# Designs tried in a protein design run: designed miniproteins, single chains. Part 22

Each design is a single chain, and the fold is of that chain. pLDDT is the mean over its residues in the fold that is shown.

## One batch from the design tools (miniprotein)

Design m746
Fold by ESMFold2-Fast:
Structure m746 (fold): chain A 62 residues (1-62)
Amino acid sequence: MKEKMIKLTELVAKNGIENTSNAELAKVLGISVATVSRLRKQAKEKNLDLTNVLNQYLAERE
C-alpha cells in the first residue's frame, strides 16, 4: 500500500489529479476504474480533495 501512495503522489506532482483519467489512476493504484470513478464522485459531492480521498482509501486497505 505504501508504494501505491508514493505512485499516486508522483502522478499528482507531474500531471495534477484533476487532469488524470480514471483509467490511468486505476492502473497506477491497482484498483478498478469503477472504484476510482466512485471515489472521484464522492470527493466532488463532499467538496474534498480527490488525492486525499484516494490516500484514505489506500490507507484503510493496508
Scores: mean pLDDT 74

Design m747
Fold by ESMFold2-Fast:
Structure m747 (fold): chain A 55 residues (1-55)
Amino acid sequence: SSMEREILGLMLRLAELGTPEGAALIARLKQAGRDRDEAAVAAVAEEMRRYLEAQ
């Protein structure tokens, strides 16, 4: 899906930055996915996008 592709792209860009803040966002996304919490996944993806926009 388009959302899944966007999330994968965000994760890859954060991994490329190599920041502790980016790693924390990736960890939170993975936890939301394990919890099957779609609202949490969407919220973390929004934080990821805003973090990348601030770079």
Scores: mean pLDDT 85

Design m748
Fold by ESMFold2-Fast:
Structure m748 (fold): chain A 97 residues (1-97)
Amino acid sequence: REELLEKGRELAERLVRLYEEAKNTPNQDDAAVEAIVLYEKASDELLVAMAEAYNRGEIGEEVRRFFDAVYEAYKLARDNPEALEKAQKRIEELKKS
């Protein structure tokens, strides 16, 4: 749980930073792509484990902030569909490496 909490906090902090950069940069596409790639790298197992721990009351505010950051990344992708397409290509490149 301690390790899960650390991973959740780190991921949430990075997602929020990328989202903030995307809103304030003239090249919003690059920041949006990085946010989407980071979200896609979060495994389903990690996301499910965090949700289950939250439901059991084992972790609280860190999980809330993580899901808020994930939602911010989702909104960024929804508002910039071109960035979503670029992120898909970037993910495929990373899978080959």
Scores: mean pLDDT 60

Design m749
Fold by ESMFold2-Fast:
Structure m749 (fold): chain A 70 residues (1-70)
Amino acid sequence: MTLSPEERERLIEAIRELGLDKEPYNIPAQVLADQFEDILRGTPFNSLSEIESRRVVIENLNKLLKKMGW
């Protein structure tokens, strides 16, 4: 399912509120938001460079869903 622009903005805010874009990973919030959307669509990751960002999202998936009001 594709997020609306408003839902994506809320997701980016949720990522920043949870500090997932901060140390120790320092992954941009937009990159983490892209991985969250890919997980919701069932899209597999295509490169090793995406493994860390996808892992961070998976480990925090329930917290992100709760922040989104789902």
Scores: mean pLDDT 75

Design m750
Fold by ESMFold2-Fast:
Structure m750 (fold): chain A 65 residues (1-65)
Amino acid sequence: SELERALAFVDLFRESIEKNPKISIEDAIKNAENLLKQFEKLYSPEIVEAVKARLDEFIEELKKK
């Protein structure tokens, strides 16, 4: 499904950030916001909501460090 592909892409994005120890929290958040904006242009609101929820969980984990 398109939802599964979109969430898989978010998981790949998360891995790319986690594998780069030099990226700041601020830059990671900015990259996540830019990714969400691209999804808003390409996908339905329901898929965008699911992507946003997954990205918000990741950002929350980053802020705990």
Scores: mean pLDDT 81

Design m751
Fold by ESMFold2-Fast:
Structure m751 (fold): chain A 93 residues (1-93)
Amino acid sequence: MSILKLAQKALEIAKELLEKARNEGRTDDASVLEKAQKKFEEAVKAAQEGNYREAITLLKEGVKTMLSIPDEELRKEFEERLKKAVEEIQKEA
């Protein structure tokens, strides 16, 4: 299902960027990424339970959190990866 796939991909991206931020000692970026990861985890759970409206709200909150990342390069990497994920899901529709 499209919303579940998007939530799962967003969570994967957030986890990978969090690992990168931690490995590079980017404490402020890591804090933002941890908050976004929690939102995406909740979005995945909501989507798995069929609560798509809640899943969409949580995805939107997670994305807004990611867009507040202090590091411009990490923020751009998230934007690029999310855009690719959306494009892939749209091609399956």
Scores: mean pLDDT 82

Design m752
Fold by ESMFold2-Fast:
Structure m752 (fold): chain A 77 residues (1-77)
Amino acid sequence: LKEEGERLTRELRERVEEGRRRGREAELRAKLEAAEEMARAMERKAEEYGDEEEKERFRALLPPILEETRAALEAER
């Protein structure tokens, strides 16, 4: 889980960095996609391990971050 999460984080960071080179809108879009993918991956792993408390933490933390990123993307449009 931890090792897999670190590898996924590195890959997502690389994608976001590539987006940054293409402009602010592309950067925000890549960031939003990366956050959504990471959220789904973490939810699946928490579900697989039966960790209900971990699932609740992800559900509480991620929506505010995703909404903030979406708002920033909309502002660029």
Scores: mean pLDDT 66

Design m753
Fold by ESMFold2-Fast:
Structure m753 (fold): chain A 61 residues (1-61)
Amino acid sequence: MTMEERKKAVKELVEEFGFSEDAAKELFETMETFKLGLEDIERIRRVVALAPENRAHARAV
């Protein structure tokens, strides 16, 4: 998987879920550090979709 493909995936996640620029940068760095593939990115999308934004540690209970 190329660096550009990871950038695209991060941008799509940011636009879909409204992440901050800082969160987008952390996601990209994580994907590059662990050399994540398409399957890992899809797993991240599913986890994010299940949890409400995760902007704050205060979860809905």
Scores: mean pLDDT 69

Design m754
Fold by ESMFold2-Fast:
Structure m754 (fold): chain A 96 residues (1-96)
Amino acid sequence: MQVEENRQRAKQYLETAKKIAESGKRLARRLAEESVDMAERTVRATEESAKLYIEQALEYAAKTTQEFLDEVKREIEEVEKMLEETRAYVEAARAA
């Protein structure tokens, strides 16, 4: 069923965005101790990659139900918060 397929695709893209954000957070924090410039490049690459998967998750979720779209949007807010916290950490490391 096409609606169920779109739900599964949205979930897969969302899970990929979460993994990118989590991996980028770990790597950027470790790199910030050694090279802030490398940490900043990692943050930028992580944000760019996560955004692409977030956009795909929203596109497929929009082809399902409003209820599922709202659930996906709530999880995206969590991913965006993680990306913001990662950027803030690296900016603080540069200022130190």
Scores: mean pLDDT 86

Design m755
Fold by ESMFold2-Fast:
Structure m755 (fold): chain A 59 residues (1-59)
Amino acid sequence: GHSSMLDVEGVDEDTAKRLYLSGLAHSVEDLQRLTVAQLKSVGFDERTARRIVRGARAA
């Protein structure tokens, strides 16, 4: 499931679903490898992308 990604600050259920379906991330470790630019490439705005990256780095 997406439960581990939902524990990351800036990741809600819709965000986790989008990340999973885009193939970018299936886990917190996958999120930690992502850049703001990669998140923007799948439709996240810069503010949301930065929040996700910061949340993953704090996990």
Scores: mean pLDDT 76

Design m756
Fold by ESMFold2-Fast:
Structure m756 (fold): chain A 72 residues (1-72)
Amino acid sequence: MSREEIEELVREKLEETGREVLTPEEAAELARQLGLSDLGIRLLVHETERRGGLTEEEAVRALYALHQAFAR
């Protein structure tokens, strides 16, 4: 999956909720849609909690990095 496709998914989720940041639950949902492993989902949830939510840019970077790491 490309960075642009991840950016579109994040943007659509934020537009649906009207929020500026993704919650840990929303981040986990997107990670599942991208086919991340349970470990990848847990790492993203932890990062989201640590940051107090993920902005669009932060979410795209985190999802893309985890997708690349676990696409092996």
Scores: mean pLDDT 80

Design m757
Fold by ESMFold2-Fast:
Structure m757 (fold): chain A 92 residues (1-92)
Amino acid sequence: SAAAAQKAEELRKLAEELRQKHRELILAAGYVKGETKEELEKQENAEKLKEEAEKNPEEVLKRGARAAASLYAADSLRAIGDEVQAELDARA
């Protein structure tokens, strides 16, 4: 029964990675101005992210939408996993 907790953790990590990628692509595309020195430096060094967006714009947008959906799924699965683990601990 560790499968639900494992899937929740996997989805959480995937959602966070996709969320970061989405933000980086928005910055690289110039849709949002960098608010920090670090973000401005990332925009200047964003050639790779720009190439990725240009090669696979539909897939990038699809990943962004999928990341948003995965955040809700990950939260639900995490809550279920925590509840199952708590019950197992109480029985031990």
Scores: mean pLDDT 58

Design m758
Fold by ESMFold2-Fast:
Structure m758 (fold): chain A 78 residues (1-78)
Amino acid sequence: SAQEKALEAAREAALRAEEAGDEETKRLSEMGGVYAANGRFDAAIRYLQEAARRAEEAGDEETKELALRALKYVQEAK
């Protein structure tokens, strides 16, 4: 499902952020995934948008792409 794909992409974004030492982007990505899994799509969108923004500011293109992929799946599930 789109929710399952969103959760997986959000988890992958969180793991990449953790590897980069970015605990805040990790937290935002994890929360985005949790909210998506619970059908709280508006909250999930806000968290994943902030995760993508922070990854972009950090120059972490991989984490940004994963957060945006999760965001797209949340929008498809809504």
Scores: mean pLDDT 88

Design m759
Fold by ESMFold2-Fast:
Structure m759 (fold): chain A 97 residues (1-97)
Amino acid sequence: MKEIEYEADGDAKSVFEKLLEAIDEMVREGAEEGVITIKTKVKKSSAPLVIAAARDAARYAERHYGLEVEVQVELKKDPSSKDDTVIVTVTIRARKR
């Protein structure tokens, strides 16, 4: 099993692009299964867009690489922040069908 961890900029596009890059790398290396973890800090109001981007990346991977993909999302308040900043952790588990 291949494990990859990245940090992404706090926007939906950066999360989508980083997930696709990680999945492409896993596929190029011939891994039968892999786990990709991406962490990003966003405003609470932006969290739904980041989650949607992660799900869109997973569906893209299923269609274009023929993978079975599971998406897990964890939201935690940033304890160092004085505002509504949350840490979004996206974990994608991908496997060849």
Scores: mean pLDDT 77

Design m760
Fold by ESMFold2-Fast:
Formats: structure tokens, sequence, C-alpha cells
Structure m760 (fold): chain A 72 residues (1-72)
């Protein structure tokens, strides 16, 4: 059913956000470890920013899917 498909998609996106959050945490730790190397720290900050943008995008997708689920 459409309800089951939407619930499955939401669960898959939530799992992906969890994985991206772990990656973000690891990158934050790497930024701190490389704070004395400005170039490396800057590159890691940009990577962390990219991961944060992806998390926001997926979070918006979940909100859209939840609104569609509410219509059922």
Amino acid sequence: SKEEELKKKIEELEKKIDELQKKSDALAAQVLANRDNKEKARQLVLEEASVSVEIIKLSVEILVLKKELEKL
C-alpha cells in the first residue's frame, strides 16, 4: 500500500540520517584533531558542512513524506 511504501521510505531516510550524523561527528573530531593545520581543518570543515546540508535535505524529505502519510 502507499502507506506502507511511505513508512518504509521514512525509515530508510531516518537510518541514512543516523549514518550521516555519525560521519558528521567523526569529521568534527578530525577538525579538532587537525586544528593546528589550517588547510586540513578548512577542508574537513567544508566536508562537515556538506554532510550537514545532506542531513537537512533528507530531513525536509521526511517532513514531506510525513505530510503525505497524514493525508492517508
Scores: mean pLDDT 88

Design m761
Fold by ESMFold2-Fast:
Structure m761 (fold): chain A 97 residues (1-97)
Amino acid sequence: MKKYKITVTIITDQKLSDEVIEDIRKTAEELAKKYNAKLVSFKVEEVGDKTIITIEFEFYGTKEEAEALANDIARALLQVLKKHGVKAFVRVEVEEL
């Protein structure tokens, strides 16, 4: 087993409310707990009319488990965004540490 960094980047063409940001943060925290991963950082940046959210997790396990976690994070976050009527691009990267 190895240590992996999972980076999730959410890019929206709109400003997000505090409620939407908090729902994303709570979803990230619940996924970290579910998969015994460490939530390392949660960063929100507003760039003009866009919002960029960068979430970093550390996970210790197999590559397949890290990729499964990455896919579950992307899916769950897309569902949260859809619930709030937000269209967004979600990118997930898995890096061996």
Scores: mean pLDDT 85

Design m762
Fold by ESMFold2-Fast:
Structure m762 (fold): chain A 69 residues (1-69)
Amino acid sequence: SKEEKKKAVERIGKYLVKEAESLNLPDIAKRIKELTEEALKAIDDGNYEEFKKKYQEIVKLSEELNKLK
């Protein structure tokens, strides 16, 4: 459902924000938070293209964080 998708995106975003904060990367944490909020708005608006764009950027940032472990 739409609500289940939103909860999944919100959980991923919160997890990545905590990871970035634990690595002392506040600018990345802020960017992930902004992208997560924008992705959730895109889901509410039914805008798949915007959602995909925002989610792909979140995935890119998650890969960058993984390289720092």
Scores: mean pLDDT 86

Design m763
Fold by ESMFold2-Fast:
Structure m763 (fold): chain A 95 residues (1-95)
Amino acid sequence: SLKEEALKLIDEYANTTDLEKRRKLEMKITEIMEKLLKAGDFESAEEIARYSEEKTPKFEPVGAGVVRLHFAVQKTIEEQRKRREERERLEELKR
């Protein structure tokens, strides 16, 4: 499962201080998130974002990478939710 793979990568990301390893993990997590969002699997994407939020604040920030990953994931989900709300509003205007 893409979701299970992403959760494991987030655990590894939260437990490493190696900047090169973190960069590679960020890329893999981002690729999984993009695949889930393109497939319309917002539920799995939201769970991954929530899990990332729960894990990353437990550690002293070692650089911008952790913060960027967290915000990038959450921003993407928020943008998709706003687009869904706009579609619902358009349905009301067709009444």
Scores: mean pLDDT 68

Design m764
Fold by ESMFold2-Fast:
Structure m764 (fold): chain A 62 residues (1-62)
Amino acid sequence: PVELTDEEIEALAEVLGISKEKLKELIEILRTEEITEERKRELAEKYGVSVEQIERLELLLK
């Protein structure tokens, strides 16, 4: 997976409507953990994004 630059993370956070810090934390989780369907729902709720947005982030990071 390609490492996102600070500028890319900021732009993506703006599109997702979350803070840059929340997005960095979410990206770290998606890179380090194997994400189940249940975990995707938990992360979506915790970070204020949709399950579909999490799935899109997973594809971007793979």
Scores: mean pLDDT 78

Design m765
Fold by ESMFold2-Fast:
Structure m765 (fold): chain A 94 residues (1-94)
Amino acid sequence: MVEELVEELAEEARKNKLSIDEVERLLEERSAVAGRALRLRRRIAELRRAGRLEEAERLEEAVQRGAEEAERAGLSDEEILARAVAAAEAELAA
């Protein structure tokens, strides 16, 4: 996911001739959300390996709820991902 994101942004930068500052801003924004999503996926996998299936399921449900709420609000795919991850992070903090 992160490697694919970096590759897509590099291609967009070449095609659209974006400034270095603009590329850095896009990388920071998208990489931050992607990093959070990867950490969440790793945490769910760790919970499943530890036999904490109920907690893993609650996190997966939080991701789904956050995504569905963002979709209903008409948000972009990027914001849908950010909201889904944030919902699961809030569940982890409870």
Scores: mean pLDDT 73

Design m766
Fold by ESMFold2-Fast:
Structure m766 (fold): chain A 56 residues (1-56)
Amino acid sequence: MEKPIEEWLKERGLFDGPPSAETVAGIKALLKRYGLEESDLVTEEAERFLREGPPP
């Protein structure tokens, strides 16, 4: 992964401040649950997933 998930989240403004380690772990667990990886966060699809929530 070229950019750590914490830095990516801060850059995208998904949180008002830096995410906690627990928040990052929760997001990683959520992505893993839906078969996604941290590297997928750089895709438009993963970004949309985090903003709009999981598909039905």
Scores: mean pLDDT 56

Design m767
Fold by ESMFold2-Fast:
Structure m767 (fold): chain A 81 residues (1-81)
Amino acid sequence: MSEIEQILKELDELLSSGKLTREKALEFMERLIKEFEKKDPETAKKLREILEKFKEAKTDSEMLDYLWEAVALVTEALKKM
């Protein structure tokens, strides 16, 4: 399993258990960006743009929307790797 796949699995487990906090979500976003900077800099750039919007999110709903946008982008990028 790649480091990116492991990050996504940990994120899914936290989401499914209701234990995902804003702090943990930020940590996952930063971990994904770091891994993609090594393998796919264009996807890393798009993830950073989503991270900035995530930081500005005022509600849990907006935060989760940006988190899912990031997960969708990562999933599509993994299909091309």
Scores: mean pLDDT 80

Design m768
Fold by ESMFold2-Fast:
Structure m768 (fold): chain A 102 residues (1-102)
Amino acid sequence: LVDQGKYSEAIKQALEKLKEKLTKEQAIEITIVFGQAALIARDKGDEVTYNYLTGKARELALEFELQEEDFEGLVSGITKLVIFNSRLKESKEEPDFSKLDI
């Protein structure tokens, strides 16, 4: 049960964990956070945040060789589509994630 409105905090925590050595399970959890937050950014019309988060999710999926099957039963089909159907874009700047907090 994630309070809808704390995605900025969840994203910041996920980004901090990316500075550490991750297990495959941690990479899956972080990828889910980025994918779900990207959907919220898309629905708000925030293309910059959407591209940043989908880029980070795809980078993790490639690094840890994650497949759609690794997310089976964990997330919706729409979230899996966002993770695996977005083109990788390089992102150097962190956008303002507070816009995702309603």
Scores: mean pLDDT 71

Design m769
Fold by ESMFold2-Fast:
Structure m769 (fold): chain A 79 residues (1-79)
Amino acid sequence: MTTSKAVNRALQTDGVSFSTEAARKVFEVLFFDYYIEGKSLLTYTPEYIRQRLDEYGITLSDDEFSAAISELKDLKLIK
C-alpha cells in the first residue's frame, strides 16, 4: 500500500521534488518502511532498498534503480 498523497504533501511542504517516477516510488517505499519500522532513511543501503522494493512488488531496471538512488543521495534522503 502506498502513501502517495501524504508523501506528495510532505514533499511540497519541504520543497523536495523528484525528476523521475522511479525516485518517487523508491522514496514512497522508504517513507513507508521508516513509518512502520522506525528506521532512519539515511542508514539504508542500495541492496536493502532493492530488497524492500521487491517485497512491495515494485520492479525497477538496473538503470532506473541507479538513477533513483543517485537522486535520493543528492537530496540527502539516503546515504
Scores: mean pLDDT 65

Design m770
Fold by ESMFold2-Fast:
Structure m770 (fold): chain A 65 residues (1-65)
Amino acid sequence: SLKKQAIEQARETLLNKVKEMKEKGMPKEEILEFIDYAYNQLKEAFPEYQEEIDKMREEALKALE
């Protein structure tokens, strides 16, 4: 399904972006703000994928550590 593909692509994009931002030495506050923004946008766009989106956020936060 297109929505499932979109969620998987969003997950890869989010995790890769967080990794890039961290590797470039961006402030944690800015990375956290980006994660929160992406999380809220995804929850609004794909309410049926809440569990997957919650997992994406947890993985993004873990990647930041």
Scores: mean pLDDT 84

Design m771
Fold by ESMFold2-Fast:
Structure m771 (fold): chain A 76 residues (1-76)
Amino acid sequence: SMEEKLKEIEELVEEMKKTGDFKSKVEKISAILSKLSKEEQKEALKLLREMAEKETDPKLRLMLQLVAHEIEERIK
């Protein structure tokens, strides 16, 4: 389901915070996103933007913004 996929993305973001391995986790997030329809990608974009706004870690916030931007470019 979309909810399960979004939860997996959230879990990967938490792992980025714990491990500091942004590249590996971003690649996994991108792989999940590549399997989504355009409409599902739009929902994922909304979630990632909301997560970025609430994120207190500046580096993680930037990573979430970059992933959101990549999705936005793919939807075009």
Scores: mean pLDDT 77

Design m772
Fold by ESMFold2-Fast:
Structure m772 (fold): chain A 56 residues (1-56)
Amino acid sequence: SKSEVARFLAEQGVLADEDDIAAVVEAAGSDRAAIERLVRLVKETGLSVREVVAQL
C-alpha cells in the first residue's frame, strides 16, 4: 500500500517524503479515487501534500 502510493505520487510528479506518504495512507488508505483527488488538489492549489491531506 505505501509503496503503491509512493509510486503513484512520483508518477504524477508530486514530491512527497516518507511522512507525507504515511499521511496519505492514513487519510485515504487504499481508496484510489481519494488519492487521485488529493493529487489533483495539490496540482491545482500549489499546497503541500500535508495541507491537502488535512482537507480529506
Scores: mean pLDDT 78

Design m773
Fold by ESMFold2-Fast:
Structure m773 (fold): chain A 54 residues (1-54)
Amino acid sequence: MREEQGIALAEEFLKENGTKPKLSEVNDLVREIEQRLGSVAAIAAAEYLMRTRL
């Protein structure tokens, strides 16, 4: 499922960059996911990262 792919990429990003990434880094990742996998995956990744950051 596209949402699962987006979340998996977000999890890998946090594993490499730590649990408190900069907002600009999060935005860059979400944009890259949107270009590769589409808006559904990007939205799922963004929601996951926002909950982790907050």
Scores: mean pLDDT 75

Design m774
Fold by ESMFold2-Fast:
Structure m774 (fold): chain A 63 residues (1-63)
Amino acid sequence: TARLDVSGVPDSLLEKIGKTYGVSVEEIRALNGATPAEVAKALGLSLTTARALVAELNRASRE
């Protein structure tokens, strides 16, 4: 999975996805450009969970 890219994603979609993982929109936006390992460390998630979160958010950012 690539680095987190949510710059073009609306807050409503970030909130919906973030709720599934127990993370806020503000936490997600602060981690824009982070690797899955950096996301895991910052949010207190397992690396597997962080990879899933980054993959789902990056899918939401694509047209």
Scores: mean pLDDT 82

Design m775
Fold by ESMFold2-Fast:
Structure m775 (fold): chain A 56 residues (1-56)
Amino acid sequence: MKVKAKKDIGDIVKKGDEVEVLEENSYFPEEERQVLVKTKDGKEAGAPLKDLEEIP
C-alpha cells in the first residue's frame, strides 16, 4: 500500500514523501498503530499510521 507522509517522521521520512507500507501492527487501534514503511530511496523506517494518508 502506498501512503503519503502528513508531516516529518524522524530523520528518514519527510512531509509529502510517498512511501510503501511493508508491515502493519494489528494489535493496536488505528490511532496508536505503527507501521514499517519503505521510502523511494530504499530506506526503511517505523512510522505512526495516523501520520500517513493513503494515495488513491
Scores: mean pLDDT 72

Design m776
Fold by ESMFold2-Fast:
Structure m776 (fold): chain A 97 residues (1-97)
Amino acid sequence: AEEVRRIIEELAKSGPILGFAATPALFEMTHTGRVLSREELEARLIELADGMVNFYKKIGDKEEVLKILEEARETARRLGLDNVSAALDKKIEEIKK
């Protein structure tokens, strides 16, 4: 419970992909008192991160988008969010093609 909150707070301070994706989860936990499981957090982050990646792909340079995604992937790995890091790996490879 406390670990998930700490992870969300760290993610909210991260770059635009994971930071933006984590902000609604932090807001919900703060205002409702509902504690997300790690599995629920990862599922929400993957869904929201996909939307953010698509947004940045349309407005940013390919190289800059890849850098942002690689930084997000390393953040997910550091925080032990293995499902999120795997989803970001797949998205990075799709953009490289």
Scores: mean pLDDT 73

Design m777
Fold by ESMFold2-Fast:
Structure m777 (fold): chain A 66 residues (1-66)
Amino acid sequence: MAPPSGQEYLDQAEKYIESDPEKAREYLGEAQFLGGDLERASELGKKLMKKSIEAGKEAAREIAEE
């Protein structure tokens, strides 16, 4: 089997951004540690940050409604 590489972790991060943001974040960190494409990692990080901001807005709305 091919060993896990920075690029493979970037592929996993991209796959999990929509389905499991926690796993996407973990894989993005591994990709950066293993020397994956930093430009791609940055773009995936922006997508993940957008998901985090949306989750934060939902949490803030919940607090405001409470």
Scores: mean pLDDT 71

Design m778
Fold by ESMFold2-Fast:
Structure m778 (fold): chain A 75 residues (1-75)
Amino acid sequence: MRERIDAEAEIALLEIQYAVGKLIKNPSEEDKKDIIETLEKLIETLRRASQAHPELAAEYDRLIADAEKELKEVK
């Protein structure tokens, strides 16, 4: 289970990185909506990962804050 949780967290981090990169590239309006929904889902996934790994909570919380900042910018 630990390995799977770690893999899911890494995937979520990569997906957030991808979504942020796509926002910076200023995709279409429909793409922006897709990015918003993706960021919201990834933020929730990161929050769950933070709870599963309290020793890494600060790292996950920082990534969540970055994603929330991007989410507010695109909204």
Scores: mean pLDDT 68

Design m779
Fold by ESMFold2-Fast:
Structure m779 (fold): chain A 89 residues (1-89)
Amino acid sequence: MLDVDKYDAVIVRDIPVPGLKDVTPTTVTFTKVGDKWLASWRDDSGKIHQQLLDDGRQIVLDAVKKASYIEEKILNGKKILVVSSEKPE
């Protein structure tokens, strides 16, 4: 069983993120802020957007369930989980 709470950040790629109403970014980075998760993404103009999500932990867990690809990596001493919807065989 994957424990998402052990990661400093979760990068979600090509999986729809509920709670980002009317926005479908290809990549969303989740980081913990207290008991909530902060979603961050870059738009087509290069501008960074951030949204604090009350149910962010469940959104991250649902993204993990939908993912066909999961990778763990360490960047600058931080433990990062990458999850992606890779459906092609």
Scores: mean pLDDT 74

Design m780
Fold by ESMFold2-Fast:
Structure m780 (fold): chain A 88 residues (1-88)
Amino acid sequence: ELAKEAAKELLEKVEELDLPEKARAAFRGIAIALSGSGPELLAEAEAVAAEHASVLDELSEKQAEALKLAEEKLKEIRKALAEAKAAA
């Protein structure tokens, strides 16, 4: 459920910041990847972020905040996956 919560929070933050549609599309892609299941979801989210890097290149302050949130959520998911592997 952590990945789904991260996806929801990311989408809520994107709407809160009123980002340009191209940036919103990039973060929606990351959120969709994070809403998946399995060990590859983090790699998928990172790949989507990389494909949209050019859209994020000239970030406004609000876009930079959304990017930081996405990075935080990816870090939280990576930590949760490591803990799940240790528990398994």
Scores: mean pLDDT 60

Design m781
Fold by ESMFold2-Fast:
Structure m781 (fold): chain A 95 residues (1-95)
Amino acid sequence: SLLDTVTSAFKQLYPSLASKAAGQVKAALQELEPYLKYLEKNQDRAGSTLTFIRGLLGDDFTAHLAAFDLVGLALLLHLRGKSAEEIETTLLGLK
């Protein structure tokens, strides 16, 4: 599924965060499931997964961050051009 693909990508990009915060990452990815199912049906119109997620979360990104916690923060930092290493270091440093 797209959820499994995103979960695998998150674990590959942020392995220490995924290991230390596994429960929070799992919960945040489950909150993303309706959006990921929508993306699967509209993939041809989205151009790219990140472009579609940005469009979906858009101006309401702050409200979605409250629901998605660490995953939402990682997505926000990624959309702002931060590297995977910078994102993982930043999120691990918040605790």
Scores: mean pLDDT 56

Design m782
Fold by ESMFold2-Fast:
Structure m782 (fold): chain A 94 residues (1-94)
Amino acid sequence: APIKLPDDPEELKNFIDMVIDILKSVLPYLTPEQRKQVEELIKKLNELKTQAEKDVDAAKPGIQEVLQKIIDLLEKSPDPFLKNLAEELKIRLS
């Protein structure tokens, strides 16, 4: 199912900030390769957050792409906590 994002710029910004905070909290539980990928995705989310303040609809495809990459990365983890987080994100964002 496609990821459902808020249409309001303020709500979308708050949503992205929440996702970034979650990603920062899971960094210690990732492999070095996954950690580097997540840090790059956090950077891209911050750039998309700035874009969304100007044009929410233009930013949505990029945000959806980054969120899908995050979900895919967490699903590949052998850690049950990270796998469960990926499933919860899928359900919440569907």
Scores: mean pLDDT 79

